Designed miniproteins, single chains, continued (2). Designs and how they scored, part 103

Each design is a single chain, and the fold is of that chain. pLDDT is the mean over its residues in the fold that is shown.

## One batch from the design tools (miniprotein)

Design m7569
Fold by ESMFold2-Fast:
Structure m7569 (fold): chain A 61 residues (1-61)
Amino acid sequence: PSLEEVTEGLLAHARRERLPPELVRAIADGLLQQAEADPSLSPAQVAELRARLEAALAEWE
C-alpha cells in the first residue's frame, strides 16, 4: 500500500474512534517523522503528507 493509503486509513480510524486531539497530533507527528527520515520519499510527497495531516488536525481542534 502507498504512504497515502496508510495515512488515510490511520486518519479514518482516528475519526471513527473519536480520538483526543493530543493523540491525533502524536500520530501525525510520528507519520511526519517517518516520512522525513525516508530517503525514498520526494520532498513533494513529504509536503503533501504534511498538508493532509495539518488539514485533518484542524478539523479535530
Scores: mean pLDDT 73

Design m7570
Fold by ESMFold2-Fast:
Structure m7570 (fold): chain A 80 residues (1-80)
Amino acid sequence: SSEKEKAKREMEELGKKALAEIERLVEDGASEEELLEVIKEYEKKVLEILKKASAEQREIIKEIADETFEKMEELLEKVR
């Protein structure tokens, strides 16, 4: 598959895992601090991927990361 398709799949899988973990934590009655730790780890992984990414891949990576962060913020509001 193309480099862009590879980056898209990697980012979608990473986001899906992070969101699933946050949703589980919300269901388990976790604190905002516990959710923020998952978000922090996701951010670190995204930055590592961006560091190794081509210019073409960076755009799609940022788009998917932004969408994932938006969904994470929606989940954070449930525990505030």
Scores: mean pLDDT 86

Design m7571
Fold by ESMFold2-Fast:
Structure m7571 (fold): chain A 96 residues (1-96)
Amino acid sequence: MRQDFVDVLLQEGEPKETAELAAKLIQLAEEGATAEEIVEFAKSNTDNPANIIGSALKAYVLAKTDKPLAEAIKLQKGKSAMELAEELVELVQQNS
């Protein structure tokens, strides 16, 4: 389990179950999962895939970039699950 991502999301007020699932999505992206695979995994584990992928993106931005919380929140607003997954994969690849 990526405890660093779980801890960031718990600090931001996310439920433990959401934080753990979001951390798992980040781990899959770090292991080379595509945006499509991330969306399908999220859909198989939650009724709100965009919310969970958005939480994963927020956690990655806060833990692995110098961007402030306000910018991390802005990045996830108004985006589809696929758009959020594509952005997560791109950020993970840029930091690999």
Scores: mean pLDDT 79

Design m7572
Fold by ESMFold2-Fast:
Structure m7572 (fold): chain A 86 residues (1-86)
Amino acid sequence: GMAEAIARELLAIADQLESKGLKETAQELRTIANQILEGKLSAEEGLDQAIEILKETAKKHPELKSFLNDMAKYLESLREEYLKAK
């Protein structure tokens, strides 16, 4: 379903974050993705949490700010598409 597709996108982003040394942020996104897959968190709520985590991480890692802000914008785009599909 659409929620499963969003969870898979969050897992893919988490893998990219881990590859850049952001292991804690990657784990936070994996936790959100798993909560969506388990039905404990809506896809919309999960996207909102992931976007805020990426923005906060960008404040702590200015060297990765462009990458993290681009990922946050991508998730904001997915959120808009998810809402339009309801």
Scores: mean pLDDT 87

Design m7573
Fold by ESMFold2-Fast:
Structure m7573 (fold): chain A 70 residues (1-70)
Amino acid sequence: SLEDQILKGVEETLEWFKKNIKNLSPEEVAEELELFTSLIQELKEKFPSISKHLEQLEEQARKIADEAIA
């Protein structure tokens, strides 16, 4: 489904973030997180059926970013 493709794309973006976070400055980490959360908010509005899964992916991204800048 389109929703499955969207979730896969978001999950792949999160995996890129996990893999590359150690190579990013604190400012770049904050910028990437802001872009990711903005994307999640748009996708939740357009695809409410996957909103819960998108929220879980957003929570994971925030935890990864928090650990990197702490």
Scores: mean pLDDT 85

Design m7574
Fold by ESMFold2-Fast:
Structure m7574 (fold): chain A 83 residues (1-83)
Amino acid sequence: MQDEIDEGVAEILVGVTKASTESSDLPEETKKAIIEASRSIAKIYLTDKDKAIEYLKKLNELVDKGDGKGVKELAEELKKEAS
């Protein structure tokens, strides 16, 4: 079950991702997709930590490769999964 520590970790993950993304020279659409994906991952983390970690790894790999299209597609899929 989710507890206060898990909620705090999820909030930190979103906050750190937002700060790092906003300070980058990435296109605005890519920045929005990264932040949205991180929010969806944070929601998944509160119910299934292992699944959320795998999605976070996938997001990081796409960002490292500069795959803006892949990031957008992942964000949309994660949004459906988190609902």
Scores: mean pLDDT 75

Design m7575
Fold by ESMFold2-Fast:
Structure m7575 (fold): chain A 100 residues (1-100)
Amino acid sequence: SAEVEALLREFRERLVEEFEREVEKYKAGQISLEEAIERFERRALGLLLELADRLTAAGVSPEEIAAILAQVGAVLREAIEAFEKGDFERALEILRNMPV
């Protein structure tokens, strides 16, 4: 539905914003790379829980929500692996091109 597509787009945009925020803090020497990754992971988890609640409120079935969350979780793991390697451009590309 258009509502579900809008929720997924908003979620992706917010993930990208949080990622860029933590990368900027790291580049400014305010936090370590480890701290930037931990902070991003914590915020990403919060955004995932919020997405699950909003999809439930939009009438998406538990089965469809589980499938969406599994896909998002896999993409987040790949992006975090790139982030841990210091490949910020690759991590950002993975998040921007999330297939959900």
Scores: mean pLDDT 89

Design m7576
Fold by ESMFold2-Fast:
Structure m7576 (fold): chain A 80 residues (1-80)
Amino acid sequence: SLDPSVADVAIKQAERLIKEGKVTAAANVVHALVRLARSGDTRLIPRALELAEKILSIDPNNPLAQKVLEEVRRLAAEAA
């Protein structure tokens, strides 16, 4: 009956993975959020940006996190 969006569940999963230091798994979830944002849910852009920046603050050399942050920053610029 609560009918949470798939995106809301994914955001909570990413936040939990970040808290647990599972940065690569978190980056994969954020990458999925960026794909959803690109398909039209622009409300996800600021959340994906925040999560990608948190991941890179923990593991600045993570190549997936670097790629995801670049992609979400580009998407944020396009949405402005």
Scores: mean pLDDT 80

Design m7577
Fold by ESMFold2-Fast:
Structure m7577 (fold): chain A 75 residues (1-75)
Amino acid sequence: MPSKEEILEEFRKKAEELIASIKDPRVRAAMEILFKHYEEELRKLAEVKSVEELKKAVEQALETMRQFAADLEAR
């Protein structure tokens, strides 16, 4: 079972990979701001939530980031 630190590190890695794939610098900047907000929220959740709940929160955050990036690039 991964530790909470490993789950947060996996989030950072996947979010950075997503941001690096974005060609529009405007969209990239917006996604970097969103990433910082999620990193702070997930770190706070790690203090009070179980490993399973944190893993679900990370998966949801990554999905939300992907959808938001796609929406911004379409506009």
Scores: mean pLDDT 81

Design m7578
Fold by ESMFold2-Fast:
Order: structure tokens, then C-alpha cells, then sequence
Structure m7578 (fold): chain A 86 residues (1-86)
């Protein structure tokens, strides 16, 4: 769990091999979420946008991915943002 940067790099390669892999986008979004909520690390504005975009891409590719919808909602609430209606 401490090697979140290694996990992010792995998921980047998975997405390059299969850009339609909804699971990989959701898991990469979770890497940023875990940095903030579990490791209590401050996310850059770029990392916040990347996490949101990854969750949105996962939902776009698989609209039945309830995990991605829930993760996006929790992530936005943790940032003090109002979640969109999903």
C-alpha cells in the first residue's frame, strides 16, 4: 500500500494496452483517493483532476460500475465538493 506510485505506473501501462479497461481507470482513481484518505497526503490540483477524470472514465466505459460511482461520490465529498447526480 505504501508503493502507490508503483501501482499508478502499473495501471498507466494497463490503460495503454487497453484504453477501454474501466476497472483500471477506477483502480487508478482509488490510488489518489488512498493517498489522501489513508495516508493523509495532500493531493495536488492535478492529482485531484486526474482522480475525478479516472472515475468518470470508468463510469463512461461501464455505467453499471457502482464501485466507481460510489468512489467518485466519496472522493468529491472528501474534497468538500458536492457530488454530481450519477
Amino acid sequence: MLDLEGKKAELKEEIKKDPNNAKAYNERGLVYHLKMLVLLEELSEEEKKEAIDDYLKAIELDPNNEDAKENLKIFLLSLGEEPPEL
Scores: mean pLDDT 77

Design m7579
Fold by ESMFold2-Fast:
Order: sequence, then structure tokens, then C-alpha cells
Structure m7579 (fold): chain A 67 residues (1-67)
Amino acid sequence: MKKEIEEHRKLAEEYYKKGEELKDKDYTKSSAYYILGVGHETEAFLLERREEERRRELEELLEELLE
């Protein structure tokens, strides 16, 4: 779902911001937040690819339904 993909992207941005804020105070926590951000960004990418595949299948079915 597009909303779910955007939610993961938003979470990634939020974690990246948290990581940047902590970079000068706690490097370990900062790097942990960056890793979490990358994880959510990757999940959004995978979900986007899956949705694209589903859309293609639905378009094929719609074309068949029309004739």
C-alpha cells in the first residue's frame, strides 16, 4: 500500500534526524538510529517493488476483462 510505503520512509527520515542530533553526544546511539533508518528505507523500497508487481498483474487482468 502507498501509505505504508510512505510511513516507512517517514520513519527512516525521523531516525536519520535522531541520529544526526545524537552524533555529537552519543555516537553509538547515533549509529543505531542510522541503522534503523536504513532498515525502514529498505522496507519501503521492497514494499514499493511488490506494489508495482501487483499493479502490473491487475492491469493485465483488467485488459483481459475488457475483452
Scores: mean pLDDT 78

Design m7580
Fold by ESMFold2-Fast:
Structure m7580 (fold): chain A 80 residues (1-80)
Amino acid sequence: SMERQKVIHNTALLLRLIGDKVELELLIKTNSSEEEKQKAIEQAEETIEEIKKNEHLFSDKEKKQAKELIEEIKKLIEQL
């Protein structure tokens, strides 16, 4: 169904966002190079932009999950 396809696509984007968060956390813990940090920041920002462009396809629950993850990522970026 159309709803199933939306859930699959939205879930994939949310999983990408979770992966971006984990990558940023690991880079902070390992005191990685500035180049590695910058690449991870750019990747996370690209995922956030893609979520924003597709926000109209998200349920209220998925929007809330994305918003919470985005705020966590922003805090991690400020630490880098």
Scores: mean pLDDT 87

Design m7581
Fold by ESMFold2-Fast:
Structure m7581 (fold): chain A 67 residues (1-67)
Amino acid sequence: EEEERKEQELLDKIAKVATEAFKPLGIEKLTREEFEKMTKEQFDALSPEDQKKLIDTINEAIKELEK
């Protein structure tokens, strides 16, 4: 149960991060479910700079969750 809650919190933070990363592509809001359904093709559609930014921000979110 506690692990499931941490996973849900992680997914919520990632969804917020993804929403910010996808704003330049015209995607204003991304739900948790939509993010979970994100395919490799959708990720590959991002510019290399946006891909790096998304990865870096996910890593930052993970570091914050460790605290």
Scores: mean pLDDT 61

Design m7582
Fold by ESMFold2-Fast:
Structure m7582 (fold): chain A 103 residues (1-103)
Amino acid sequence: HMEELRERARELLEAARAEVRAHPDPAALRAAATADLKEVSEWLNERPELQEELEKAIEEYEKAGDYEEAAVELIATLLSVDEELARKYARYVAALFVEKERA
């Protein structure tokens, strides 16, 4: 069920946020997270139909101002196909959210 994947995605995101908050050098974490995002982007570029569907879902959440749910949708989708890639994307998103919390 997609709901179960979303629950797992939220758990991954929360765990990643805790890891990022505990890290003393956010710039180093951000550099690593940026490399992880490149891998995710390359993976999605090879799957244009999935990318289009995902972009539509993310756009709807962005219009609502719900960036966390937008991130959860992508992480949940990645979890259904590649758990490691999902974890990498969760770390990237967590780094961005923690940076925004510190601003």
Scores: mean pLDDT 74

Design m7583
Fold by ESMFold2-Fast:
Structure m7583 (fold): chain A 68 residues (1-68)
Amino acid sequence: SSVLQQLDALTEQVRQTLRTDPQRSGEAIDAFGRAAQAADAAHPGDEELRRHIGERMLEVSRLNYEVS
């Protein structure tokens, strides 16, 4: 779905920003967080989406920890 693709793209943007411009990583992480929250709110009861959001949130947290 386009929503899952958007979350994947934002996750990739976090990874690239942490590698190329870590000082701006907070903006990329915030953008991901806002998109994930909006997606969850727009699709109540979508267990596949909630699981995908959880997996990507864990990935973003791991990436941020590794650079911090």
Scores: mean pLDDT 83

Design m7584
Fold by ESMFold2-Fast:
Structure m7584 (fold): chain A 100 residues (1-100)
Amino acid sequence: MPLADLSSEQLRRTIVRPNPALAELLRSEGETAETLSASRLLSLIYNRMRREGLFDPENPSIVDLRGTPLGEILGVDSVDIRDERGILALLERSVTVVSL
């Protein structure tokens, strides 16, 4: 089931396992568990974007991820931080859904 299609309630209940590259990034954010909720994952990714991302001065919702570990994991140069569904769709390739 696509994570991007899930409600906030479903994201809180959905348990995912990150791939090794994403798991290493999450450990640097203080998350050492092998599995976490999709909601928790999204929160940690937003925290990482706010710390390492360069926001576009013309549109502060656009985050430049070029040359960052998160950009490499997601396979993109930039994201719109308001596009939660787009971010979830990018994260789907880096996680395995364990439980819905």
Scores: mean pLDDT 80

Design m7585
Fold by ESMFold2-Fast:
Structure m7585 (fold): chain A 55 residues (1-55)
Amino acid sequence: TREVAAAGIARMGRLSREQGEAAVDAAGQSGKEAARAAGVTPRIGAGGNQLARAI
């Protein structure tokens, strides 16, 4: 259902943020660069990037 899907999407957003941090912590060095290239961590800094692109 649509309401269930919407709830799932919101929950996934939070999981992605925590998953990104866990991945960086586990990998340490290489994981941090890979996560950044994949756009995992930008979620926490998306505000700044979003504004730059919106301009």
Scores: mean pLDDT 52

Design m7586
Fold by ESMFold2-Fast:
Structure m7586 (fold): chain A 59 residues (1-59)
Amino acid sequence: SAAAVEAAEQLLRERAQAILAQDPTAKVTLTREGEHKFRLVVEVGGERIEEVLDARLLD
């Protein structure tokens, strides 16, 4: 649903903001990889962390 897609994007945006609040030098990228998929990439302290969320899991 559109609501689930918006909820998924909001959840990842909140996670990105929390990370940046903890370490403002972190490089955070949020991308939409498809109709229902979002990818959050965090680069901090020489580490790269990727989180993929399918909005259909929130339906």
Scores: mean pLDDT 80

Design m7587
Fold by ESMFold2-Fast:
Parts: sequence; C-alpha cells; structure tokens
Structure m7587 (fold): chain A 69 residues (1-69)
Amino acid sequence: NEEARRHLEEALEALRRGDYEAAERHLVSAYLQAKDDPAVVAHIKAAGRALGAGDVEAAIEHLERALSL
C-alpha cells in the first residue's frame, strides 16, 4: 500500500527530528491505510505503544521493520 508506506516514512522522519505529534498522526494514518496487512499493522501498533512509553528507539525499530515488508 503506497499511502501506508508514505505515512510510515513520514512517521520515521518525524521521530528522527523529535516531532512526536507528527509521528503519532502519521502512525494513525498508516494504520488506517494498512489495515488489510496484519504484519505491517502489528509493527505500527508496536511502534505506537513504544512511543507512548517514551521508547523512541523501539518505535524507530518497529517502523523500519514495517517499511522492510
């Protein structure tokens, strides 16, 4: 899904620059676009949970894994 991939790339870039609000918005958009891909959705949910816990490194790792699928 091209739209899901775009939002995942934007979320990853936002996390790298410390814009956590932008990252969260793009994660939600990616989730809505990728709902038919359970592997991608699992990594999006894990990234969201990690970000909610303040674990930015884990959030980045999960987004990188989602983009590699």
Scores: mean pLDDT 85

Design m7588
Fold by ESMFold2-Fast:
Structure m7588 (fold): chain A 85 residues (1-85)
Amino acid sequence: AAAAQAERAAATAAFAATLTPEELEALDALAKEYGDEIAALPPEEQARLRALADATDSPLEGAIAVLRELARRRGDEETLALLER
């Protein structure tokens, strides 16, 4: 049952290897900022964000998808521009 986790971990590691240290720090900072916001959301909204993340091929892409959705809800155009490549 660890096969899906192993595949996602490998995909995350491969993607992370393409990022600079500065890009990794920026993503970590965004994850911390939005982590508190996610924890404050109703369980129904948390489940929707989890489903959005689960629809991606890697945990990192899933995290980016969740951050993009939260930035869109805030109208945070700077974060949206960062996440759209």
Scores: mean pLDDT 66

Design m7589
Fold by ESMFold2-Fast:
Structure m7589 (fold): chain A 61 residues (1-61)
Amino acid sequence: SMQEQLERLRQEMKDRAFQVVKDLQAQLDAGKLSEDEFLNRLQAEIDRLSAELARRRAEVE
């Protein structure tokens, strides 16, 4: 059903968002990113996930 597809999409996007934050935090903690690079990459990944979520929601609707 559409509701089941939307619920799976929400869970997938939530899991992916958590993984992005964890991966970027690990790179910051390892000294591979500056604070500014961390924030810039986090913003870019949020924008990317937000765009994909909007697109995929429209496909399920």
Scores: mean pLDDT 84

Design m7590
Fold by ESMFold2-Fast:
Structure m7590 (fold): chain A 116 residues (1-116)
Amino acid sequence: MSRVERSERLGLLATRVAKKYMDKIAAEHAARGEDLYDHAAEDNTGASMAALKELLHDAEAAREYAGLSPAEAEAVEQTMLDQLEAVLGLSREEILAMSPEEVYEAAVAAVRAEQA
């Protein structure tokens, strides 16, 4: 598989998982009477990072569903970790110790810090 094909497949998998988080977040904002637009950048980044974190813990399932070899699965996992490190500004060891919910909160905080 080419680097481009791996990146595209990773993006599609992350989008599907991120939609689960986005739907939950949208329902929570609606329940509070909040405007989703006011939180869009934070919520999109948070949901995407939480999705990547969830896929890291379920790498075997992600490999099976994507039809990746073990070597290709390792390359995808490294790409996910690199993106998480870049967005969160945290070490790989810290990211691996976090839950998807903690990754969501850290990503939201990182976006807010950049906008400040």
Scores: mean pLDDT 71

Design m7591
Fold by ESMFold2-Fast:
Structure m7591 (fold): chain A 68 residues (1-68)
Amino acid sequence: MDGLEIEVSYDGDNLRVTVTDTVTGERAVLTVDLDGNILSIEGRATPEQVQAGVEFARRVARLSGPPP
């Protein structure tokens, strides 16, 4: 997807996902738990920004979980 930049970092037991629209410069920050549940959204996120951020966070969380 051209026009979105996604950054993910750990914030304690949660993931902090920053989604920036490179065309408009608008930024949304999502806090997502390790199960992929959205805990908070900061800023005016478009549905596309939220979806991209959650998908990325869920992928990262699955790689960080304990072995099955």
Scores: mean pLDDT 73

Design m7592
Fold by ESMFold2-Fast:
Structure m7592 (fold): chain A 74 residues (1-74)
Amino acid sequence: SEAEEVLKLVEGLRTLMQALQLPEDVAARVEALLDAAREAAKRGDIGTAYAHLSEAYALLGLRDSAAAFAARAA
């Protein structure tokens, strides 16, 4: 399901973040967006979940991935 795909993407990015030495403020902002994406997916609001994933990837400088998720949010 789309919700399962979102949850897998959230877990993948959390794992990546644990390997990165991000400033605490940046890490907290990304974690908040991942939590929001997870809650949206639980509600069946897949578009909102992808919008939050897009913002999280953009904060990490992963612009092409962010654009792809933004397209799925539309």
Scores: mean pLDDT 84

Design m7593
Fold by ESMFold2-Fast:
Structure m7593 (fold): chain A 68 residues (1-68)
Amino acid sequence: SLGSREDVVERLRAELSKYPLKLSEEELAFLLREAPSEELRRLILENPNVSQEMRDAIRERIAEEKAR
């Protein structure tokens, strides 16, 4: 059902609250797509294990929001 995607989001959000650096880049990208938040973007930018490509994409999005 549609609820299975929401269940995955809730599970990953629970893991993120307990172990912010445990989540893979794939899991972080999933959360950004399904449940985006300013807090999540900040946590990703502070994570040394994520790719420069992901960091640049997030910074570009933030710059666009500031330009409003």
Scores: mean pLDDT 74

Design m7594
Fold by ESMFold2-Fast:
Structure m7594 (fold): chain A 105 residues (1-105)
Amino acid sequence: SMLSEEQAEELIEELERIANDPSLSDEERAEAYLRAAVLYLELGREDKAEEYVEKAVRLAETTDDEFQARVYYAAAVIYRELGREDKAAEYEARAEAAKARLAAS
């Protein structure tokens, strides 16, 4: 990202408003949390990146298997960037399980 720290923080605040908007779908809200997690990762805020990816995962659990697989793969990528290989492997396994459910339908 070519954003300044101030611009990134303003965008995170906007993404948090989207994520907390009850008129939006759980998919839109989860995507907002994932985008915020990536911005926190770019800012070196590892604790916040982990917090926000977990918020996205919790929302994704209310969605369909296709969206769950997307969020779990995104979580695995973020955890790999954070150096948390065990967490990355866990979310890759959850993504594969969601894909298997889609293939069974």
Scores: mean pLDDT 87

Design m7595
Fold by ESMFold2-Fast:
Structure m7595 (fold): chain A 70 residues (1-70)
Amino acid sequence: MLEKLTTKSGKTYTVPKEDLEGIKKVLKEALELGDSLTEEKVEELAKKYGISEELLPLLKKMVMDELTNR
């Protein structure tokens, strides 16, 4: 099942319902790190919150979109 996630930048993404809470947690921690965030850290956070490897490209795009639209 797919759910809509609207971020602080106002962008809306379609994500699997089971990954929704994990994605929210990754986005929160990634944005708190800001300029200290690395691609490797995004991958670590995804693994920490149980996000599917198939969603990594989307997750990285979401993080970059939020960091560039501040």
Scores: mean pLDDT 78

Design m7596
Fold by ESMFold2-Fast:
Structure m7596 (fold): chain A 78 residues (1-78)
Amino acid sequence: SEGEAREHQIKGDEAYRRGDYQEAIRHYEEAAGLYQSLEKYGEAAAVLQKLALVKKDMGENIAELLEPIMKSMFQNTK
């Protein structure tokens, strides 16, 4: 199961490099859960830090995507 946790961590790293944020999040969440179940809290914390970075990058991309839509809604006169 530690090997499974590490495999998910590696797949998460690869997905993050490709910009596949949803896939990276999925793999990091699985890796963190597996490390926690193994009581490897240090490794779980490291994976959760990576997950936080993915969510930060994803949030920045979502904000950039939503800004034109929100501006359009604010300027809608109908």
Scores: mean pLDDT 76

Design m7597
Fold by ESMFold2-Fast:
Structure m7597 (fold): chain A 115 residues (1-115)
Amino acid sequence: ALEEVKEWLKELAELIATLSDEEVSELLSKYTTFEELLELMEFILEKLKELGLPEKEIETVEGLLEEVKKKKDILVGAKAIGEIASGLLARAEAGDEKAKKLIEELLKKLKELLE
């Protein structure tokens, strides 16, 4: 789970660095929708609250969710999810069992939405 999220984040970062915003948006649109990314972010927020992760992590996700809702852009949504996943991964690698569990749930949910 952690290794799969690391590889996904590396691939997303490399695509963003090498392709234009329009090219990345077109590529993402082949695999997901803005609405699916929004549902995924709402799922993450609920799981953060259920697992009792720190308020700072909850506030970060709430802020990103509001930005995604305002912009209604698939690339903004994907970047927001990447930022959330990166933060959770760093916590999980530092021994946060709650963050590790949430990453496993996130990866499972991503596979369900993209497949």
Scores: mean pLDDT 78

Design m7598
Fold by ESMFold2-Fast:
Structure m7598 (fold): chain A 95 residues (1-95)
Amino acid sequence: SMAEEREREARLEEEMEREAETGGGEIARRLLSDGEGAAEGMGLLVDLINEDPERGLEAARFAAEVLLEVDPEKNKERAEALISLAEKAAEAALK
């Protein structure tokens, strides 16, 4: 099962890299970097939500899950804020 778990994790990482190309993984990576990178990550998310609210919401949820996977205690508030921001922006775009 250890070998099967490693293969499953590797396949999930490939799926995550494809999702990164759609914005979510890139946003998560930038949010995990220094202060300027975190600001850039938030900017990318806001831009994506403004262009495509549905895709932006999916990207925010993906980024939140990545943040929680890395450090759930440290990143809980940030992950919740990302989802809240995306949901509010999606509601605004539907008007």
Scores: mean pLDDT 71

Design m7599
Fold by ESMFold2-Fast:
Structure m7599 (fold): chain A 70 residues (1-70)
Amino acid sequence: DGAASGRAGAEAGRAGEAAGAASGSWEMQKVTDNEAGREAGLAGARAGTGGGGAESAYQKSLDAFRANEA
């Protein structure tokens, strides 16, 4: 299911963000984990177009990321 794929991608991205922050090496982790997680989340959302809020989860992840940058 595309919805499940999108959720898994968003969750992986969020977990990567948390792990990076905890490790203190966020910048290096961001390049590898964040980009991969973002791509996976976007691909899941596209594959599951119309599937259970994958895009909304992705949007919220982006909003949280931007707020963190502020």
Scores: mean pLDDT 56

Design m7600
Fold by ESMFold2-Fast:
Structure m7600 (fold): chain A 111 residues (1-111)
Amino acid sequence: MFLEVETGPGVTVPAGGVARMEVTVRVRGEAGTLTVDGVGFNIGADGKVTGSSGTSEPKEADEGEYRLEVPVPGGPAGGVTHVVPIALKRGKDGRVVGIGGGRGGRVTTVA
């Protein structure tokens, strides 16, 4: 895939709280509209995204490199959640033209 996704350092969140995890997306070739989500993000057979969690819109930080923050909910106290970011590139017609997954980040929930 021509999309690369990398998480920043793991985050710690209180039980029932929400943390923000930094995600970097690298796109080879012309950049398009990107959507990145940590977990629960699915693509239908028609390329339609289902279950988008309202991830922040990526902003271009360097040529072909985008940085954004993904909201990640905490699990039960003392638990660890692994977040696997998925990047989607859409053309002007809204169809998915590229998909990339990256190294997952660790989310630790405290009491």
Scores: mean pLDDT 55

Design m7601
Fold by ESMFold2-Fast:
Structure m7601 (fold): chain A 100 residues (1-100)
Amino acid sequence: SKQDKALDILETLKEYVERYLEYYKKFKPELVKEVEEILEIIEEAIRKVKEGKFEEALELVKEAAKKFLELVKKYDPENYETVKLLLDNAIEELEKIIKE
């Protein structure tokens, strides 16, 4: 239950970042490597959740979120507030699950 809820949040976040990766492959290929690095951090967070290492997973999600927000702020500033809200909500929900 706790693991399943955390995985659902992280898989949703992964899918969202993957959509950005597909967009950047077509329109901003110079940014692809930075988005791939963010995805690798999210994948590591998913592995940590599967291992029951929830605090380590949370720190990785916070790192990925920070890097992704910096990228969006610089290259897609019109979407910054929307992305920030999505990431803040994902982190808040993950923190609540970890404290259960």
Scores: mean pLDDT 88

Design m7602
Fold by ESMFold2-Fast:
Structure m7602 (fold): chain A 57 residues (1-57)
Amino acid sequence: MSSLERQRRLQEEAERLAERLREVFRSRGQDPEVEVPVPATEEHIEQMRAAIAAVEA
């Protein structure tokens, strides 16, 4: 796989996770502002997944 293809997949996943976080925040009356870093990294995606887990707990 090319580095560009891998980066595109990371970016798409980060955008999907950010939208999920925004939806959860809106449903709970919290600030829906979630920034997606460009370029997104695996570390950022892991942090976003942890944030989703925390708000869903």
Scores: mean pLDDT 75

Design m7603
Fold by ESMFold2-Fast:
Structure m7603 (fold): chain A 70 residues (1-70)
Amino acid sequence: MELLQFVVEVVGGTIDEEALAALAAKYGGTAKMLSPTRAEVTVPLTQAGAFYAELRKLYPNARFVSGRLV
């Protein structure tokens, strides 16, 4: 299954590492903190849209920075 690995950034806030890791795991993926405002997320490509929609509910100012298929 193709995985999407991408970096997300929260503008004007910080990321809760535990909450982000739990959300990624819910969609069959993983999350790694890069800084208090940035994280690298890897999820199945088929789940990426659903993951990002839930992420935006938790962090309305979350933005996509970069991504690649792995």
Scores: mean pLDDT 82

